# Designed miniproteins, single chains, continued (3): the designs that were tried, part 104

Each design is a single chain, and the fold is of that chain. pLDDT is the mean over its residues in the fold that is shown.

## One batch from the design tools (miniprotein)

Design m11599
Fold by ESMFold2-Fast:
Structure m11599 (fold): chain A 90 residues (1-90)
Amino acid sequence: MKISDLEAQKAMSEIIDLYDERMEKIEELAKKDKEEAIRALEELKREIDARLEELAKKLEESGRFDTAEAVREFREDLLKKLEEKIEEIK
């Protein structure tokens, strides 16, 4: 399906909200069970990766290459933050 830049911004905002909500819960979990916190981070990483890659693909199919590139850069930054958080909790 083709999407607009506005729809892409909305999708990215929803992913940011998901990240913030899940990270708050994971930080609480890390104080009790580091292994469960790491598993929750890996699940969040998988969900974010899948959503942002699908978004970038739809943007490319719609000819919105600059927005697709911005989404991929956002994806790389967010996944890196999640990987760094996993290492901090270990």
Scores: mean pLDDT 82

Design m11600
Fold by ESMFold2-Fast:
Structure m11600 (fold): chain A 69 residues (1-69)
Amino acid sequence: AMAARDAAERARLAEHYSELGKKKGEQIAKDFVAEGVSDESEIPEFAERGEKVGYNAGLEVYEQRRAAA
C-alpha cells in the first residue's frame, strides 16, 4: 500500500510537471504562431498536449526517486 506521504508526493510531482508541460505547450504554440507556421486557435491544443506529457513526466520522476531511495 502507498503511504499517505508517498501519495501526496506523487500527486504533487504529477501536478507540478503537468503545469510546466501546459506552459511549455503554450510557449511552443506561441513560437509557431510568431514564425507564421501555426494559428493562435491551436494554442489550447498544444497546452492540453503539454499538460498530459507533463503529468506522465511527473509520475516518471516519482518512480525514479522511489527506485533511487
Scores: mean pLDDT 80

Design m11601
Fold by ESMFold2-Fast:
Structure m11601 (fold): chain A 94 residues (1-94)
Amino acid sequence: LTPDQEAEVTIGIAEITRAVAKLAVDKALKDPNTSKEEQIKVYEEAIKLLKKAIDMLEEARKTASPETQAEIDRVIADLKRDIAEYEKKLEELK
């Protein structure tokens, strides 16, 4: 695989990770039996997963073309926005 092809795979993994994190959060929030402590754990795990995805994207960015770097930067910005939202919700729960 070329560095750009490896970066595209990493972008795909990051987007799947984002979707999985969102599904976990949405599921917890829709369940009236989910305790405050369980909601905190879900947000903390979501933030952790998204931060790992950013680390992988930043590593892939180092050898990617300028065009692929721009795509990676967009995905990182999306993940950082989700993290900020989840951190805000987590702070409201504490």
Scores: mean pLDDT 88

Design m11602
Fold by ESMFold2-Fast:
Structure m11602 (fold): chain A 76 residues (1-76)
Amino acid sequence: SVEYLSEEEIEERKKKIIEELKKTYGLSKEQQELVEKMLEALINKDREAYYEYMKQLLEMLGDEEALEELDALMAK
């Protein structure tokens, strides 16, 4: 789990996740910053912040289908 990793190892894993998302979505710098905030929220176990940042990212990407899926998850 990420909780058992050093700060440096957590940063390396965040970079890997961002690289995978860049390959899929072609993320801008602003979108990469949102992904970093999402990963920080995930590390801090802040589910609400995680979903809010993900929603902002998906809105920037114009991915309406993923936004509908996210809203359904947030609505329980």
Scores: mean pLDDT 71

Design m11603
Fold by ESMFold2-Fast:
Structure m11603 (fold): chain A 79 residues (1-79)
Amino acid sequence: MKELDTLLKELEKAVESGDVERVRELAQKIMELLPKASKEDKEYARKRLVELQQKAEAMGLDEIARILRETVREIEKKL
């Protein structure tokens, strides 16, 4: 899904820049898109968000890591 790939790429950039508000906005947009996504795309998004959560934790970005953790949990509820 092109839109999902774009949002995940923008989310990675926001995580790397430590932009908490942009991470929140992009996480919300991903969650809004997921009900229309295939099961494969939902699993892909979950995997990418777990990777970004681990990256944020390694960088000491506690608030971003928390947002990503909660987003992963919400995706898992919809799988």
Scores: mean pLDDT 84

Design m11604
Fold by ESMFold2-Fast:
Structure m11604 (fold): chain A 86 residues (1-86)
Amino acid sequence: DETRRLLTEVRERLRAGEEVELEPEELAALEALAEELAPEVEELRPLMEELYKAGVEPEVAREIIELVERGDLEGARKLAEEALRK
């Protein structure tokens, strides 16, 4: 619930900042993933918020989702950090 709310907030912030890069499909996947993997996603919440705030590419967001979905939190975190480095 809290993680899902955070993802919604991130989407709103992206749109307010003229960064409407979140596709409906990707946003829906993130929300579904947050509900299913809430405990694991809590560790990635701050990093994901920074990524969307920075306007990360949809491809990267999709890969992060897939990694978290597989339970590969280390891989997801690494990919997210690489996207954020710029």
Scores: mean pLDDT 58

Design m11605
Fold by ESMFold2-Fast:
Structure m11605 (fold): chain A 60 residues (1-60)
Amino acid sequence: ATITLKDSNGNEIGSITVEGATLDNAKTGLKLSGTDILEILDDNTIKASVDGKEVLLTIK
């Protein structure tokens, strides 16, 4: 699955590719990339901190 990193205004700031399409696989990939997970908002959206900045991640 590909996770798109967006800021609070919806602007794309990057992307991370993780194995599989499940939220659990995405969580594992995010931890390995040094991304702090703050909150799971829904099945496809995670609030996270990247380099001290709050971002929304969309799972595809």
Scores: mean pLDDT 60

Design m11606
Fold by ESMFold2-Fast:
Structure m11606 (fold): chain A 72 residues (1-72)
Amino acid sequence: MIEAGVLVYRTATSQVIRVDIPGLPPVTRVVPASADPRAAIAELLAEQGLTVVAIEEVLSEGDISAYRVTAE
């Protein structure tokens, strides 16, 4: 199991999702403002060969949310 850090920045039209996986370069995805960020996080991790076990929201302040993601 690994723990990845995720940061989501929201704008009027989009969400910028940044995933920091230990030992790998950061991965960034831009999705529509209406998209489910948890689904986008799971898809990004699946592209790295990882299956999400848990997603925990650790911060939500204005246009910024932070998540801890456990994956294997």
Scores: mean pLDDT 84

Design m11607
Fold by ESMFold2-Fast:
Structure m11607 (fold): chain A 91 residues (1-91)
Amino acid sequence: VEKLKEEIERRLREAEELLAEVEELLKRVSGEARERLQRVATLLRFAISLYKLALEHIKNKDYESAEILFESAKATFEAAKREFERVKAEL
């Protein structure tokens, strides 16, 4: 139980750090690269929201819902990270 909370909190921090990197790069890019990075930022914000919701379910001892939300957040984060790496490779 405590291990799940710690893992979600760790991944939430990773997602917030990646979002900050994407937002900083957004200040320096234009055109198609900017549009793609805006979509990455949207996916990261969604993943962050799902991680936060999973933590609220843990607080309420609803571990089943927390695990479902955590898996959804991880999948969303991984999709965003892969797209971010593709955009960076083309810059």
Scores: mean pLDDT 88

Design m11608
Fold by ESMFold2-Fast:
Structure m11608 (fold): chain A 89 residues (1-89)
Amino acid sequence: MMAKMSEGVRGAYEGGLTAAKYGEGESLLRGIGGALSAIGLGAQEEFTGEKPKPEQILGAGELALLGGRSNPKGREAGRRGLEAAKASA
């Protein structure tokens, strides 16, 4: 399903999942939100054949970063997700 996602969307998704894994409470939910946003963007890209707008990719990356705030490992994963999103935007 996500095999055709752009690298930035994929990075935001992976960063969000890792941030969620190491997050707690609200940080966990924000990491999940970032991963779900990236899934939605990947589905749109696969359905339309068009890359999501840079703003949408950055938003998913920012949620991944926020999801990692409670834990240093989650924060690093979220940061990598945001960097991948910025590189794609």
Scores: mean pLDDT 65

Design m11609
Fold by ESMFold2-Fast:
Structure m11609 (fold): chain A 84 residues (1-84)
Amino acid sequence: SDLARINELIQQVVDHLGLAKKAIEAGDKEAAKAHLDKARAYRDQAKALLAQSNLPPEVKQLYQQALDSADKLIAELEKEVEKL
């Protein structure tokens, strides 16, 4: 289902953001960038699927808020990568 796929994509975003943060803490700029690229790719897929889904508006809003939070974290981690 669309809901199951969106949840899988969001989990991939969360997982790669966690790996990016660990890479930043280790000083591994290349690994951090690779994981942020993966997080963005899964985010874009989740946003596209969410927009095309037949989920109730209230559910779409909650997932959009989760993806907006991911966008903010991606931007924060990108700034941390630039300091490496």
Scores: mean pLDDT 90

Design m11610
Fold by ESMFold2-Fast:
Structure m11610 (fold): chain A 63 residues (1-63)
Amino acid sequence: SELIEAVEKLDLETARKLAAEIIARYPELAGFILPLLAELERNPSVRDAAVKELRRLEAEIAA
């Protein structure tokens, strides 16, 4: 996932662009993805937790 890779690199500009594309296709995910990115901008130490949550959301969409 390009979004997960951007989050792992703390490339928040790329992560925001990719999140916007995902939310355009899956508007229901805005309430999960946007707070996650906002928290990551404030506290980069949550990166690993953010990656785990994004992997969980991607697995749920793929099912």
Scores: mean pLDDT 80

Design m11611
Fold by ESMFold2-Fast:
Structure m11611 (fold): chain A 107 residues (1-107)
Amino acid sequence: SEKEREELLKRLEEEAKRIIETEYKKRLEELDEKAKKARELREEGRPDAEELEKEVLEETRRLSLEITRRALEKLGAPEEVLEELRELGERGAPFSEASRLLERWLA
């Protein structure tokens, strides 16, 4: 039902926040510092700004997918769903594909 899907998504969000605070805080802080450096280089008009910005975007995407997979694993998601998320991460798929996978599983 719609209510069961909404409740599961809420639990997923809450679990992801918990995982971030306990397991990913340092990695996210390091990513934030790297993003800050990229912004400073861009403001200075430095040619290396674009490369660092691309690295930050790729790391952000990978961490988002990893955190989502960990939260789903803790909530008892099937191995099939977890494996599809891992494959999406490996091929550099946009987060929208991961969202569609979750929508299919929760339907």
Scores: mean pLDDT 77

Design m11612
Fold by ESMFold2-Fast:
Structure m11612 (fold): chain A 84 residues (1-84)
Amino acid sequence: MREVEEEEEKMGKEAAEAYGKDKVEGMKKLAKLAMFVGDRVGRDEMKKALEGLSKMDPEAKKGVEEAKREHEEELERRKRAEEE
C-alpha cells in the first residue's frame, strides 16, 4: 500500500512539473497516472477520466491519445508474454 501511494505521488509531481514546461507532455503523464490508478479501481473509470481530459483542451487530447497508444502497446506486449 505505501509503495503504491509513493508511486502515485511521484507520478503526480512529475506530471505537474512537466505540465508547466510542456502542456502536452504533462497531460500525457497525467493520463498515464489515470491509467495506473485505473489498474486499481477499474478500466471503466480510467476511460471516463481520459475522456474528460480530452474534452477540456486540444493539447490535452493530444497527450491523452499518445498515452492511450502507449497503453495499447503495453497490453499487446503483455499478451505476447502470457503466451505459453
Scores: mean pLDDT 67

Design m11613
Fold by ESMFold2-Fast:
Structure m11613 (fold): chain A 84 residues (1-84)
Amino acid sequence: GTNAEDAKALAKEAVKLAKEGNIDQALSLVGEALDIASKTKDVDAVEAAHEAAVEILKNPNLPSELVPRVIALVLQALGLLIDS
């Protein structure tokens, strides 16, 4: 769906996928969660996506080439939180 609860579920699934080594898919889900959160203007959904992006950034298996993408997602989430 396009509901804030769907965004929170996507953020949770992203953290799980990243821990399982599926980092590329995890980043795609964080991006989708942020898109839904920004459209619904739900602060809790933005916070969930931000926390997911930060957890992925802390992942010891994160490829160096994906670090800029993760940082971009963290900054996008922070921007949405400031504007809330």
Scores: mean pLDDT 83

Design m11614
Fold by ESMFold2-Fast:
Structure m11614 (fold): chain A 83 residues (1-83)
Amino acid sequence: SRLEEFRRRVIEILREALEEEGVPDDRIREIITRLEAVLSFADSIEEAAAIARDTVRRLLEEGILSPETAQRVLEKIDRLLEE
């Protein structure tokens, strides 16, 4: 489904960003597992996008993502909504 593909693409984008930031694999697994759990409650692509953006903002607030990386991730999520 479109929602399942969107979820997969969001997880891929965030994982690549965390790897770029040098986050250890065990921490990436923790973050991705949490995102997957929250995304499982989404009933639409719009809701899934809101959840994804909230996760990115929280990771920025926690200092896990730099402002520059967080902005790129948000831009990539926005591009997915146009597909």
Scores: mean pLDDT 87

Design m11615
Fold by ESMFold2-Fast:
Formats: sequence, structure tokens, C-alpha cells
Structure m11615 (fold): chain A 82 residues (1-82)
Amino acid sequence: SMEEQAQQAIKDLQDAVDELYEAAKKGDKDAIKKAHGKMIDSAKKIADLLNDPNTSDQTKQQMLQAIQQADEKLKEAAEIIK
């Protein structure tokens, strides 16, 4: 279902951002690249679901909240990499 796809995409995004954050803390450039790739893939899936007219407003709100949380953690990771 669309809701199941959204829940999976949210989880994939959260996992990817967590992996990126841990890799950034360790200075593992290869792990950073892998996690960044996973993050882009999950973000693209969320964008597709947000643009689907069959996605409920409640599910869209959940995805938008997940993106906001991911963006905050990604900003923290970016500051560590500098």
C-alpha cells in the first residue's frame, strides 16, 4: 500500500541519515558516500510519494516531518565533516 511505502521510505531515510551521522563522526569517507547515496534514494522515493495524488494528507504530513528531522541531523553531520 501507499502508506506502507511511505513508512518504509521514512525508515530508510532515517537509517541513512543515522549512518551518515555516524560515518561523519568517524571521518569514514567511504561510509559517508554510501550513506549519502542511500539518503538520496530514500528522499527521491518520499518526493515521488508526496507528489502522488493518492497519498493521504496524513501520510504527507508524516513524510514532511521525517524530512524536517532528517534535514536537521544532516546539517549536524555537515558541520562535523568540515
Scores: mean pLDDT 83

Design m11616
Fold by ESMFold2-Fast:
Structure m11616 (fold): chain A 55 residues (1-55)
Amino acid sequence: TPEERAAILESYRANDGSVAKTARELGVTKNKVSNVIIDDEVAEGLALIKAALDR
């Protein structure tokens, strides 16, 4: 859910980028944390590519 993704990203930043600590804090799997981070990074990358193509 969007709320869960936001919580994972916030916890990940608070834990200095530690997937293991974030997963433990939120009671989710490390794989789930990694997938959320990858999805967020992919979305940012696509936005940058689109901006570059527009100019």
Scores: mean pLDDT 73

Design m11617
Fold by ESMFold2-Fast:
Structure m11617 (fold): chain A 66 residues (1-66)
Amino acid sequence: MKQVQQQVGVALRIIGRLIDLELAVKKSGKATPEQEEQIARLERLLADLLAGRVTPAQAEEALDAL
């Protein structure tokens, strides 16, 4: 229900993983299909979380499964 602090925490965790993956891609000059899929999943998860389509708890569970 009221989990604004948890939502912010999970969002920052997703953003951190996205930054790490994007930096790895930038250093290699080319994304692998696996990296592209992980980036797409993280971007979708962040968008769904911010749009309220997924709860912070569901987003955290999905993030841990990645």
Scores: mean pLDDT 79

Design m11618
Fold by ESMFold2-Fast:
Structure m11618 (fold): chain A 62 residues (1-62)
Amino acid sequence: SADLAGAAAGLAGLGLVSPERGIALAVRHGMSEEGARAAVEAAQAGDGKGAGRYAELGVRNA
């Protein structure tokens, strides 16, 4: 789901999980690997809106 994929990216952005783990969790919840990586990078840059947009795109393509 978008909410769970976005939460995984957000946790990686906050440093609570490794970027690799955040990407793997987001992919498991319906994001593409490219979308998950972009969402984690956006979250690390402090762009929560960007991370949410990538999560939404990942769910539409799943």
Scores: mean pLDDT 66

Design m11619
Fold by ESMFold2-Fast:
Structure m11619 (fold): chain A 77 residues (1-77)
Amino acid sequence: SMEEKLAEFERLVEDLKLLGVDLSKPIIDNGAIGFAVATGLKARFGELLDELMKEKNKKFSQITIEEILEYLREKAA
């Protein structure tokens, strides 16, 4: 469900904060750790990311963790 995906993503966000990831920057702009995060997100949340990019008319290189979190919250509401 969207609520389960949101809960999973919120837990991931707390882990990313502990790793020093800047949630307001494009994921890819977080250096080597950002690249690893991008790869993991595409594998686990690829369909959601495709929907977000289509609805917001953005490329993956422009996507931030905050935008994914906001999108999930909007869809779960």
Scores: mean pLDDT 82

Design m11620
Fold by ESMFold2-Fast:
Structure m11620 (fold): chain A 58 residues (1-58)
Amino acid sequence: SSELEQKKNELLEQVKEALKKGDFDRVQDLIEEAALTLPPEYASEFSSEALKLIQEYL
C-alpha cells in the first residue's frame, strides 16, 4: 500500500514538473506508465489528480 502510494506520488510530481516545462509528450508517457504499473484504484486516483494539475496549468 505505502509503496504504491509512493509510486503514485512520484509519478504525480513528475507530471507537475513536465507541465511546468510544457513537456506534454512526457505528461502523456507518465499517464500511460501509471495506467500500466498501478492497480486500478491507484491509477484512478492518479488520473483524477493529474487532470486537476493539467487544468491548473491552463
Scores: mean pLDDT 84

Design m11621
Fold by ESMFold2-Fast:
Structure m11621 (fold): chain A 80 residues (1-80)
Amino acid sequence: SMSVEEAARRFVEALVRDGFEGRVEGDNIVYTPRAHPDMRLIVPLDPNGEATLIDASRNATYTMSVAELARIWHEVLLKE
């Protein structure tokens, strides 16, 4: 099984590399990678909330804090 951090890194890399669609749905922003429409990243507008990562093709759902997701996103953008 994939770790939550590995799943988040994979999601963010897909969003950054291939582009994404983002939309506001209630109190959340939903990000979908253009190359992977079966993946969804649901990020609450509350910065103290929990983000949800859905990979429908793998029947997998992961959660992590918005702060941890932001850290991983920043690391991917720096290409370290």
Scores: mean pLDDT 82

Design m11622
Fold by ESMFold2-Fast:
Structure m11622 (fold): chain A 92 residues (1-92)
Amino acid sequence: EQEKKDIEYGRKLAEEAKEGDAGEWARALEKTGTILALRVAAEELGKNDVKKTAQALRRTAESFELAGVSQERVDAARELAREFEEKEKKLE
């Protein structure tokens, strides 16, 4: 099933990028082809650094919009960025 492949791919991208900077994390998120893979990758990266994940998701949304990616995927990246920004505020 495609969902299982998307979950595995999201986890793989997050694992490969986890020691990089926010730009590398954004690049990993940009490689996701579906909203599910994007969400899984963001949740895995968020386990390491919530603030950095929020920053990477903002950059991913900008890249998606510039690349002409579907509005649904752009909106998903923006919504995930908002979710992680809210999580960061609650950690204090």
Scores: mean pLDDT 84

Design m11623
Fold by ESMFold2-Fast:
Structure m11623 (fold): chain A 56 residues (1-56)
Amino acid sequence: SLADRVRAKLASLGLRDRDARGLLGVDVPEDAPLETIVREAIRRFGRETLLRFIAA
């Protein structure tokens, strides 16, 4: 899933799932799961932007 790919990217940067909120610039509750953060990022910025983040 995209969430699994984002998790792998975060791990490569030494970051945790919770850090995705700040990195992706999404306004979600602090306890939101990564799947919710990813969904909100796609809604705000589009799937292509998220794929570019994973690829970088």
Scores: mean pLDDT 78

Design m11624
Fold by ESMFold2-Fast:
Structure m11624 (fold): chain A 66 residues (1-66)
Amino acid sequence: GPVLSEEERLAIERALTRLHIEEGVVPSPEVTELLRDPTATRQQLLDAAKDPRVRAAIEAALEATE
């Protein structure tokens, strides 16, 4: 699958920060590590997101950057 663009990464980081502030939901360490990996794909990030709220936030951020 396609590698995460800088725009997609920033959108996801903002969405996850908002989720943490508003709902107290923290992404897993695996999700955080993938966001730091410049070779990480969209699918790898989605597969690492075990919390459905984290997954939904990532999916929404990715769709918003299309």
Scores: mean pLDDT 82

Design m11625
Fold by ESMFold2-Fast:
Structure m11625 (fold): chain A 65 residues (1-65)
Amino acid sequence: VSREVGALIRMIGAGVEVGTSVELREENGEIVVTIRAKTEEDRRRLEEEGRRVQAAVPRIRVRIE
């Protein structure tokens, strides 16, 4: 299993855990993960997880709305 697949599974799991939708798009060879946060607490948690994922797998970009 690639490191990218593991990171995507983690981000999808994080979105499901906070009860929101996760969108995946490919842009210029990068994978963009967009997650909507309903509260400021969820936003902070998702931003922290996204920062961790982006540091480990540079081809994945995380956008929290």
Scores: mean pLDDT 75

Design m11626
Fold by ESMFold2-Fast:
Structure m11626 (fold): chain A 66 residues (1-66)
Amino acid sequence: DRVEAIQKLIEELGLENISYEAADIALEHTGGDVEKALEILRQLLKELSDEEIANPDVVREKVASL
Protein backbone atom coordinates (compact mmCIF):
# COMPACT_ATOMS: atom_id res chain seq x y z
CA ASP A 1 0.00 0.00 0.00
CA ARG A 2 1.55 3.27 -1.20
CA VAL A 3 -0.22 5.33 1.49
CA GLU A 4 1.10 2.96 4.18
CA ALA A 5 4.65 3.30 2.78
CA ILE A 6 4.33 7.12 2.77
CA GLN A 7 3.06 7.04 6.39
CA LYS A 8 6.05 4.87 7.37
CA LEU A 9 8.50 7.37 5.84
CA ILE A 10 6.76 10.31 7.56
CA GLU A 11 6.77 8.46 10.92
CA GLU A 12 10.50 7.69 10.57
CA LEU A 13 11.50 11.26 9.58
CA GLY A 14 8.82 13.33 11.37
CA LEU A 15 5.85 15.29 9.94
CA GLU A 16 7.58 18.54 10.99
CA ASN A 17 10.55 17.66 8.75
CA ILE A 18 8.92 16.14 5.65
CA SER A 19 5.59 16.35 3.79
CA TYR A 20 3.45 13.50 2.48
CA GLU A 21 4.08 14.78 -1.07
CA ALA A 22 7.88 14.72 -0.61
CA ALA A 23 7.67 11.12 0.65
CA ASP A 24 5.42 10.21 -2.32
CA ILE A 25 7.88 11.78 -4.81
CA ALA A 26 10.80 9.80 -3.32
CA LEU A 27 8.80 6.55 -3.41
CA GLU A 28 7.84 7.13 -7.06
CA HIS A 29 11.50 7.74 -7.98
CA THR A 30 12.58 4.48 -6.24
CA GLY A 31 9.72 2.37 -7.67
CA GLY A 32 8.14 1.94 -4.22
CA ASP A 33 11.38 0.95 -2.42
CA VAL A 34 10.85 2.37 1.09
CA GLU A 35 14.50 1.86 2.13
CA LYS A 36 15.86 3.77 -0.89
CA ALA A 37 13.17 6.45 -0.53
CA LEU A 38 14.19 6.92 3.12
CA GLU A 39 17.84 7.36 2.07
CA ILE A 40 16.88 9.98 -0.55
CA LEU A 41 14.67 11.85 1.95
CA ARG A 42 17.47 11.87 4.56
CA GLN A 43 19.78 13.40 1.93
CA LEU A 44 17.15 16.04 1.05
CA LEU A 45 16.68 16.93 4.74
CA LYS A 46 20.45 17.47 4.97
CA GLU A 47 20.67 19.59 1.78
CA LEU A 48 17.36 21.52 1.75
CA SER A 49 15.86 24.09 4.12
CA ASP A 50 12.51 23.45 5.85
CA GLU A 51 10.83 25.75 3.29
CA GLU A 52 12.45 23.98 0.31
CA ILE A 53 11.60 20.45 1.53
CA ALA A 54 7.97 21.58 1.98
CA ASN A 55 7.86 22.68 -1.69
CA PRO A 56 6.95 19.71 -3.96
CA ASP A 57 8.47 21.37 -7.05
CA VAL A 58 11.86 21.77 -5.31
CA VAL A 59 11.72 18.15 -4.10
CA ARG A 60 10.85 16.88 -7.61
CA GLU A 61 13.73 18.84 -9.18
CA LYS A 62 16.24 17.62 -6.58
CA VAL A 63 15.10 13.98 -6.79
CA ALA A 64 15.23 14.12 -10.63
CA SER A 65 18.88 15.29 -10.40
CA LEU A 66 19.85 12.17 -8.40
Scores: mean pLDDT 79

Design m11627
Fold by ESMFold2-Fast:
Parts: C-alpha cells; sequence; structure tokens
Structure m11627 (fold): chain A 96 residues (1-96)
C-alpha cells in the first residue's frame, strides 16, 4: 500500500530531524510539519517535503499550501542543518 510506505518514510524523516536538530528548533519545525500534514494529507505532504530538497524559497508548493515566509525560512534552515540525506527514506518511496 503506497500510503503505508509514504507514512513510514515520513516517520523515518521526522526521526532523522529529531536526532539532528536542537530540541527547540525540532519542536518549532514539527509543529509546522504537523499543521501542513493535517491540511494537505499524507501524499501531498510527502511531495511538499521532497520540494524542500531544492532549497528554493520560491517553490510553487509554498504558495499552493499557504506556507508563510517565516515558516519557509525555518524549514529551509532545518534542511540545511540536517542535510539532504534526511530525505533518503522519502526518495526511496518515489524512486520508481
Amino acid sequence: NEETLIDNAIQDFLNILKSKLPEEEYEKVKKILDKYRKLVGTKNFAIFLGSLTSLNPDNGYYALFGVTAPERELLLDAVRTVGLEAFDPLAEVFKD
């Protein structure tokens, strides 16, 4: 089931973030991610997470999902801190 594979990949991604970010920064990022996951659903959320690997502050998913400029900067700073390898579980699900 694609949804189950995506859910597991998202959880692995979040676990990597928690291991690599300071606790305060992780909690702020987690609140933003939880908000958008609930708003857009699992598959769209996974696509949004993948878009963060571009490090592009003006990507179309920010406008599409209503991500604010402060939230966007916080998410991009987190990606720069944890590295692109945090997205490996998500990349594996979408590799086909």
Scores: mean pLDDT 78

Design m11628
Fold by ESMFold2-Fast:
Structure m11628 (fold): chain A 71 residues (1-71)
Amino acid sequence: ARAEAQAAVERLTEALLAYGKKQGLPEEVLEQLREQAEQAKAYISTLSDAEAAELAALLREQTARVEALVA
């Protein structure tokens, strides 16, 4: 559950980075996004398996929406 939630954060971060690069965001902003992703993964390590599973589902939904913006 926590591993799946952390993988979901990584996938969402990749989608957000792709969108940001497409929009011409500066590298400083992209680096800040990567740092926030690492903080989110650390937070997930403190969650219960049930909480992590719920968060993973929400993150997957958000990833699909962001990926649609990149296409």
Scores: mean pLDDT 81

Design m11629
Fold by ESMFold2-Fast:
Structure m11629 (fold): chain A 69 residues (1-69)
Amino acid sequence: KLRELITEPARKQGLSIEDEAVDLIIEKVGDNEGLLQLLTEMAIELTKARGRKTILPEDVEAVLKTFGL
């Protein structure tokens, strides 16, 4: 269920996400659904800004640093 909270928003924006990136989000913020959703949205926008169609672990790491995580 947590994976769907990450993968479904990405899919709706026409993006895919690597399993490693999904696992990283769940590991860091899986206990806080609001933060998980916010981080997922930021990762989607960063990936789009970088001209990619796939969210990579590096995109998630960049967003996590913004949160101090």
Scores: mean pLDDT 83

Design m11630
Fold by ESMFold2-Fast:
Structure m11630 (fold): chain A 86 residues (1-86)
Amino acid sequence: MEELEQLVKQRAKELAQQLLEKAGPSIEAQEKLIKELRKALEALKERADPSNPLDQRSIRDAELLLKEVERLLEELKKEEEKKKLE
């Protein structure tokens, strides 16, 4: 069970990196991606049955992905700021 949780978290990190790389180096483009992901998560929540454990798991997985994308965007903002100061 612990291996599966680690695998899901690792896949979320890998997918988040790929999505940000595809969005391009623009912070504005990356923020648009996050906005689209939030909209998709809200649509998923609207379709989900609160009594269905599979729907609740899908929401949790989507929330984990969104958190990883947001974390990577903050790291990229720090790196861009660091590059301009160096």
Scores: mean pLDDT 72

Design m11631
Fold by ESMFold2-Fast:
Structure m11631 (fold): chain A 116 residues (1-116)
Amino acid sequence: GLAISSRLEELLKTKPIKKIALVLEDSHSGVGLLKLAGALLDLTAAYPDVEVIGFMLTPTETGELKVGKGTIYAFTSKEDLLNAIKELNPDLIVVLSTNRSLLPELKKLGIPVLPE
């Protein structure tokens, strides 16, 4: 997955990254949450000094979930999700979903985005 990609590892070793936004768009209730939670746990275990926040766009779910030391925010609105990421102002955005509909809009925020 993108969370364990060689490019993400390279950036974490070569750039001063303190805050990461993990982004996933999920058409199936719960499946995206499991993928996002797993990626968040893997990153926080490997890089404990990096703050990792999950953002999930889903058709049915809104809320806040604590996962280990991290947090996942669920949105049903694309606009609300994009505004939350902009407010967070992370050093890096990582898109985990195979659906990349958010990718062009995330790239407009002026924050580095994976995949490139």
Scores: mean pLDDT 77

Design m11632
Fold by ESMFold2-Fast:
Structure m11632 (fold): chain A 74 residues (1-74)
Amino acid sequence: SAATLAAAKQFLLYLARQLEESNPEFAAELRRAAAEATSVAELRARWGELADRYQLPQHLRDGAEAALDSIEAA
């Protein structure tokens, strides 16, 4: 739904804000994904690619995936 996509985009923007100081390039890519994605599936695919590219620790990836799963379940 549009509401689910909006919530997922807000979550990526939240992550971008948290990363702005430590990894501004990653934050910029997250903001781009949030701006351009037209579906939750596309947003999650872009998130996965970025998490792999920036080599996020597994526990942070798991936390983000759980949050996105919760958004889709709502």
Scores: mean pLDDT 84

Design m11633
Fold by ESMFold2-Fast:
Structure m11633 (fold): chain A 74 residues (1-74)
Amino acid sequence: MVVALEAPAELTLRAGETARLPVTVTFDDGSRETIELPVTLDRPGVSVFRPAVVDPETGEVLGESDPVTVHTLP
């Protein structure tokens, strides 16, 4: 079972660049796993994302991260 999701509060990338957002998942047995999510944005600006883990069989949200502010540079 997932008990916590942790992501950086901020991510900076360049327009057209693919950056990896590290999301650390903590399970009920105390184990931790880091998943790198590819993020690509083609326009400069500021965006906010909320990573979440969903059970593929039930559609239930198992865990959600705090919002991540993404700064896209030219």
Scores: mean pLDDT 77

Design m11634
Fold by ESMFold2-Fast:
Structure m11634 (fold): chain A 68 residues (1-68)
Amino acid sequence: MTLEEIEELLARETAEALARGEDPEVVETVARALLAKAKEHLLGEAPSAEEREAIARYRALVAAELAA
């Protein structure tokens, strides 16, 4: 799967999540984190500071859900 294909998939999943009434900030955070991880995996590039921030927020959301 190419980066372009992943971006298209994430755009579709984001639109579906928003259509279900999910929080736009949460949806955006998840999409950014997943795209950042995909770039790291496919391109071998270290995440940018903003991408690391998105990954950290995503991990915090997952940790909060698991702690509930």
Scores: mean pLDDT 75

